# Designs tried in a protein design run: designed miniproteins, single chains, continued (2). Part 115

Each design is a single chain, and the fold is of that chain. pLDDT is the mean over its residues in the fold that is shown.

## One batch from the design tools (miniprotein)

Design m7987
Fold by ESMFold2-Fast:
Structure m7987 (fold): chain A 87 residues (1-87)
Amino acid sequence: SAELEEALRRAKEVALLASEEIDATTDEAKKQEMLAKMQELGRQFREAVEAGDVARAREIVDEAARWLIEQSTNPAIIARARELLAR
């Protein structure tokens, strides 16, 4: 479905933003917490997609984007994550 394809595209985009933030993180403890959070959100997203629950998949992408806005100090990452939420 078009809604599922959009959720998959947004998930790829937020994952790339999270990867950029994690790669820029110099605090090892924070980096590990961020990796664990993204792994858990990725697992939940995959389960939602496999179940055909597009609404839940979209909620998980929105949660990831909101989390990234709260964790990041990079204005470019924050702006791109906010753009994802506005779609």
Scores: mean pLDDT 87

Design m7988
Fold by ESMFold2-Fast:
Structure m7988 (fold): chain A 73 residues (1-73)
Amino acid sequence: STVMTEEEVLAKLDEANKLLDAGDYDAAYSIVSELEVQSRNVTLSPETKKRLSDLNNKLGVKDLVNAVNKVLR
């Protein structure tokens, strides 16, 4: 399997954060999901792990809001 380097993870985190700020939640979510899978196969610094966790938390909140809005119409 192709494993990302920490440098590549940091670049993807920056891209996901940019997409999230732009309101592109689907694209940001796709990148964060990929990074969470990759984080199991690469050694990341505590700072990088925290950034990934923070982004995942923000996306989780957006996903929940979108799901509630869909049900409530």
Scores: mean pLDDT 73

Design m7989
Fold by ESMFold2-Fast:
Structure m7989 (fold): chain A 66 residues (1-66)
Amino acid sequence: SAALEEQIAAFKAAAARAEAGELSEEEIRAIARRLGEALLEQVEKTGVLDVEEVREQIERELKELE
């Protein structure tokens, strides 16, 4: 949970910095990927049954960043 919270906070901070012109879109994508990986890890670790839905949500978020 702490790792996921940290990745979400990093993603939000990176998005704000990108809008300010401090981060490239490639860096935002890298942070979004790490957030997605942390989400998948959390789901696997907690035994949540909706792994496929989490995967699709991560893919949708990454696609929206394009």
Scores: mean pLDDT 65

Design m7990
Fold by ESMFold2-Fast:
Structure m7990 (fold): chain A 58 residues (1-58)
Amino acid sequence: GKKEELRDALKGSLERAGLKVDENESAEELGKKAAEVVAKIDPSLEKSALDQVKEALE
């Protein structure tokens, strides 16, 4: 389903960025980590990144 596809995509992206991903972490938890990474690069994009993750999980 969409949630599992999103989780796999987030896991791959975070691992490529050198971040540790736990097999027990949910798509929502991985989405929060991705948004945190985006916020470190450009804080103005944090809300947009979080909104996109929330929309993809629906």
Scores: mean pLDDT 71

Design m7991
Fold by ESMFold2-Fast:
Structure m7991 (fold): chain A 70 residues (1-70)
Amino acid sequence: SAVERAERAIERLRRLIEENPDDAEIRKEAEAMIERLRRALEEKVDELMLLVEIIAAEGEAFVQERRIKR
Protein backbone atom coordinates (compact mmCIF):
# COMPACT_ATOMS: atom_id res chain seq x y z
CA SER A 1 0.00 0.00 0.00
CA ALA A 2 0.98 3.66 -0.34
CA VAL A 3 1.11 4.01 3.47
CA GLU A 4 3.49 1.04 3.86
CA ARG A 5 5.68 2.31 1.01
CA ALA A 6 5.83 5.78 2.55
CA GLU A 7 6.72 4.35 5.99
CA ARG A 8 9.53 2.27 4.44
CA ALA A 9 10.82 5.32 2.53
CA ILE A 10 10.81 7.40 5.75
CA GLU A 11 12.80 4.69 7.59
CA ARG A 12 15.32 4.45 4.72
CA LEU A 13 15.70 8.24 4.62
CA ARG A 14 16.22 8.32 8.43
CA ARG A 15 18.92 5.65 8.13
CA LEU A 16 20.58 7.60 5.31
CA ILE A 17 20.80 10.65 7.61
CA GLU A 18 22.15 8.52 10.52
CA GLU A 19 24.80 6.91 8.28
CA ASN A 20 25.89 10.31 6.87
CA PRO A 21 25.80 12.68 9.90
CA ASP A 22 28.44 15.03 8.42
CA ASP A 23 26.67 15.44 5.06
CA ALA A 24 24.47 18.53 5.33
CA GLU A 25 23.14 18.09 1.75
CA ILE A 26 21.90 14.54 2.44
CA ARG A 27 20.34 15.67 5.74
CA LYS A 28 18.55 18.66 4.15
CA GLU A 29 17.17 16.70 1.18
CA ALA A 30 16.18 13.61 3.21
CA GLU A 31 14.50 15.71 5.94
CA ALA A 32 12.52 17.60 3.26
CA MET A 33 11.35 14.30 1.72
CA ILE A 34 10.37 12.91 5.15
CA GLU A 35 8.33 16.06 5.90
CA ARG A 36 6.54 15.86 2.52
CA LEU A 37 5.69 12.19 3.12
CA ARG A 38 4.46 12.81 6.69
CA ARG A 39 2.19 15.69 5.60
CA ALA A 40 0.77 13.65 2.69
CA LEU A 41 0.01 10.76 5.06
CA GLU A 42 -1.72 13.08 7.57
CA GLU A 43 -4.07 14.50 4.91
CA LYS A 44 -5.06 10.98 3.68
CA VAL A 45 -6.85 12.23 0.58
CA ASP A 46 -6.95 9.90 -2.45
CA GLU A 47 -5.00 12.38 -4.61
CA LEU A 48 -2.38 12.73 -1.85
CA MET A 49 -2.06 8.93 -1.61
CA LEU A 50 -0.91 8.92 -5.24
CA LEU A 51 1.54 11.75 -4.40
CA VAL A 52 2.79 9.67 -1.41
CA GLU A 53 3.66 6.85 -3.85
CA ILE A 54 5.60 9.29 -6.07
CA ILE A 55 7.49 10.94 -3.17
CA ALA A 56 8.31 7.50 -1.69
CA ALA A 57 9.77 6.42 -5.05
CA GLU A 58 11.84 9.65 -5.17
CA GLY A 59 13.14 8.96 -1.65
CA GLU A 60 14.04 5.37 -2.58
CA ALA A 61 15.89 6.62 -5.69
CA PHE A 62 17.77 9.26 -3.64
CA VAL A 63 19.00 6.54 -1.23
CA GLN A 64 20.15 4.38 -4.18
CA GLU A 65 21.96 7.31 -5.84
CA ARG A 66 23.88 8.18 -2.66
CA ARG A 67 25.11 4.57 -2.28
CA ILE A 68 25.81 4.70 1.46
CA LYS A 69 29.15 3.19 2.52
CA ARG A 70 28.49 0.52 5.17
Scores: mean pLDDT 75

Design m7992
Fold by ESMFold2-Fast:
Structure m7992 (fold): chain A 63 residues (1-63)
Amino acid sequence: MTLDQLQQAAKDTAADLVSQGLSVDEAVKRAVNTIKATAASHGQTLTPEQVQQIEDAARQGAL
């Protein structure tokens, strides 16, 4: 998966979790963990910088 695809998935996941009643911070945390697991399942190791970009995308989705 591309970084753009992972960021979009994080954004969509966080937005969905907030719509279900989770707080912004909890939604971001769960979205990031889900996307990290998805990347790992595809054999992709994320750098700390890429994780930060995914967290930023998740937070945008949660707002």
Scores: mean pLDDT 84

Design m7993
Fold by ESMFold2-Fast:
Structure m7993 (fold): chain A 79 residues (1-79)
Amino acid sequence: EPLPSREELEAQIAEMEAAGAEPAAIELAREAAEVALEVTREQIEKAVAEMEPKAAALPASRENREKVLRETLELARKL
């Protein structure tokens, strides 16, 4: 599956805003979109694989999911 286009990512963010998503969630979605447009799919897959054990060890909460996502995005840019 290819990475989403810029237009698709912008449409998803607009839907989140229309649905009344929290400002922090909108900001995180925009950050994720920027990283997805800057990095290759392979970099994202490697970052996800490296972060997967850490994500699995954390309790299932929104804060923990957002923290793991932010760390995954930072790692993808460094790969």
Scores: mean pLDDT 72

Design m7994
Fold by ESMFold2-Fast:
Structure m7994 (fold): chain A 71 residues (1-71)
Amino acid sequence: SKLDEFNELTEEVSRLLGELVKLGAPEERIRELQQQLLDAMNLMRQGKLDKAIELVKETLRRARELKRELE
């Protein structure tokens, strides 16, 4: 289901954010990603599930890009 997809993606982003903190990612960049995740959760709460999924996917891409910059 789309809800399962949303939950899997948000779990992946949360896991990756933990890794980024351990790698010493700039706090400003971490807060930006956390804010996007919160925005996606708010969209989900509003019933805008497709938009929520798209935003989480974008957040995941940005988190992966930041990890590549640090490694």
Scores: mean pLDDT 89

Design m7995
Fold by ESMFold2-Fast:
Order: sequence, then C-alpha cells, then structure tokens
Structure m7995 (fold): chain A 92 residues (1-92)
Amino acid sequence: SLDELRALAREVLVGIIADAEEHGLERIKEAAEELLRALEAGASPEETLARLEELIALLREEAARSTDPEVKALLESHVAVLELLAEALRAA
C-alpha cells in the first residue's frame, strides 16, 4: 500500500541521512531531510517522486566522484533502493 511504501521510504531516508552526515555529504543530507519532512507532512505521491528523483541524481553524482570504494558502494546501494521505491510509487 501507499502507507507501507511511505513507512519504508522514511526508514530508508533516516539511514541515508546518517550515512551522509558520517561522510560529510551535506547536499545529500539536506535533500534527504527535506524529503523526510515532506513525507511526514503528507506530501503527494507526485511531490514525493520528484524529490526522490532529485535525491537519486545527487547520490549518483557523489558516487561518480567518490574515490573511496566503500563510500561509492554505499551510495550505489542507496541509489538501487531508492530506484525500487520510485518504481513502486509510480505503480501505486
């Protein structure tokens, strides 16, 4: 359901915020926090999807520039999870 997808998205975003803070990825942290706030405020599926696609783009940019293979793998794993969430939201 949409409520289950929103709950899962919130959990994933909390993890992304923590990882972004640990690695000094301020733009990712800010985008993830904004999306989390929007979800908590009851944002539309359309607004949620748009912000989610923006966060995916930022994660891809940081992964591409990262020279640390562990950080790159972590960011790529977050991209994969968020892409699945975006697909599920489009199907809902």
Scores: mean pLDDT 87

Design m7996
Fold by ESMFold2-Fast:
Structure m7996 (fold): chain A 93 residues (1-93)
Amino acid sequence: MIDEIGKIVSEVLRELIEGKITLEEAGERFTRRMRELLGDESASEDEIIKKVLELIAKSHGTEVGEELEPIETILRAALGDEEAFKEVLEWLK
């Protein structure tokens, strides 16, 4: 599951960085693919973020907290958050 989440995030962010999709299209695509992967077609954006962070924390033997803030920013960027996307772009400089 984590590998599949990483693939979805990477594909959406790559197309967004390359200018192939808009922030709105990124958010729609990411939300749809994550709902399918998680088996919850009604999951909100915040519920998707929470579930992904919990899965990552569990796989690394840690708790959801400050250590996962960069991952939350990456997930918000993939969901089409303009401020989060700008922050991710600054990290790539």
Scores: mean pLDDT 79

Design m7997
Fold by ESMFold2-Fast:
Structure m7997 (fold): chain A 80 residues (1-80)
Amino acid sequence: SEDEALRKKIKELQAKIDELQAQSMKLNDELVAARRKAEASGYAPEEVAKVEALLDQVTATNLQIVALQREIAELKKKLY
């Protein structure tokens, strides 16, 4: 049924959110380590660039999570 298809899609999107949340946690751990290396290097440009790249990845991952959460909210409105 239409409702079954919507519920299946919501579960698939929730699984993607769970994966992205795990990735975000890992990226935050890597960011903490990269920030310490940048400080230890006296803020060497190459180490600062690694911190900025990780910050961009965290931001992109969090934006994907928000987009998927919004998609789930819209799909839930279609259930009867």
Scores: mean pLDDT 89

Design m7998
Fold by ESMFold2-Fast:
Structure m7998 (fold): chain A 90 residues (1-90)
Amino acid sequence: SEYAEQLVKQAREEAEKFLEEESRLEERLREALANNDQKEIEEVIKELRKLYKERGASEEAIELSIELVKAKLGLLNDEERRALIARIAA
């Protein structure tokens, strides 16, 4: 049906937009780190939190997602990385 087609299209577009925005913020954060721009780092993390919150993530899920992004970019020390792995493995 036309209605079912529209729902599939909306879900796909929303998912694609989310992934694109997350990727842009990750790239922006990587650039800010390369430039040692502390203000930009803080602003990008704030925007990532907002993106996850608008996606309907809980506060716990938002913080976990931010920690995962930091891990991907090498911002976590060995202790912090181990703690994150233990948390997601539980």
Scores: mean pLDDT 80

Design m7999
Fold by ESMFold2-Fast:
Structure m7999 (fold): chain A 75 residues (1-75)
Amino acid sequence: SDSLIQQLQQIIQQLDELYSKSKDPNLKKYLQDLRDTAQSILDRVQQGQGTQMDLDTLKSIQSSLEKLKKKVEEE
C-alpha cells in the first residue's frame, strides 16, 4: 500500500540521518546494514512481492529506531 511505502521511505530517511550524525564506526556499519535491509524491503513491496518476513523485519527495525536514536545522542 502507499502508506507502507511512505513508512519505509521515512524509516530509510531516519536511518540515513542517524548515520550522518553518528561518530561510532561500528554503529555506522550497523545503521548502513539496516538501511540496506529497509531498501530491499521497499523494492520488494513496490513490486508487490513483500513477504511476512519483510513485515516482521520492518517491525523490528521500527522498534530499534528509538534505541538507536538514543545511542547516537549519547555519543
Scores: mean pLDDT 87

Design m8000
Fold by ESMFold2-Fast:
Structure m8000 (fold): chain A 80 residues (1-80)
Amino acid sequence: SMNQRLSDVLRKMADKLPTASDDDLDIMKSLVSAFHVSSGIEGDKEVEELLDKAVRKLQEGDKVGASEYLRKAADLLASM
């Protein structure tokens, strides 16, 4: 399903994010922001809220906090 594929992508981002280089971080920020603003995500408000929190943590430079929110979003999507 699309939700499962998106979950897998978010989980891979979460796993890589704490040790990401600056170049990888910029790519990940762009991808997370694209998912956050995508109205095509068949998720509820909780998924969107978790992605919003991940984006905010990335803007703050908190890679670990962002990773935690991405993992929560991935887990929620996989359960839907």
Scores: mean pLDDT 73

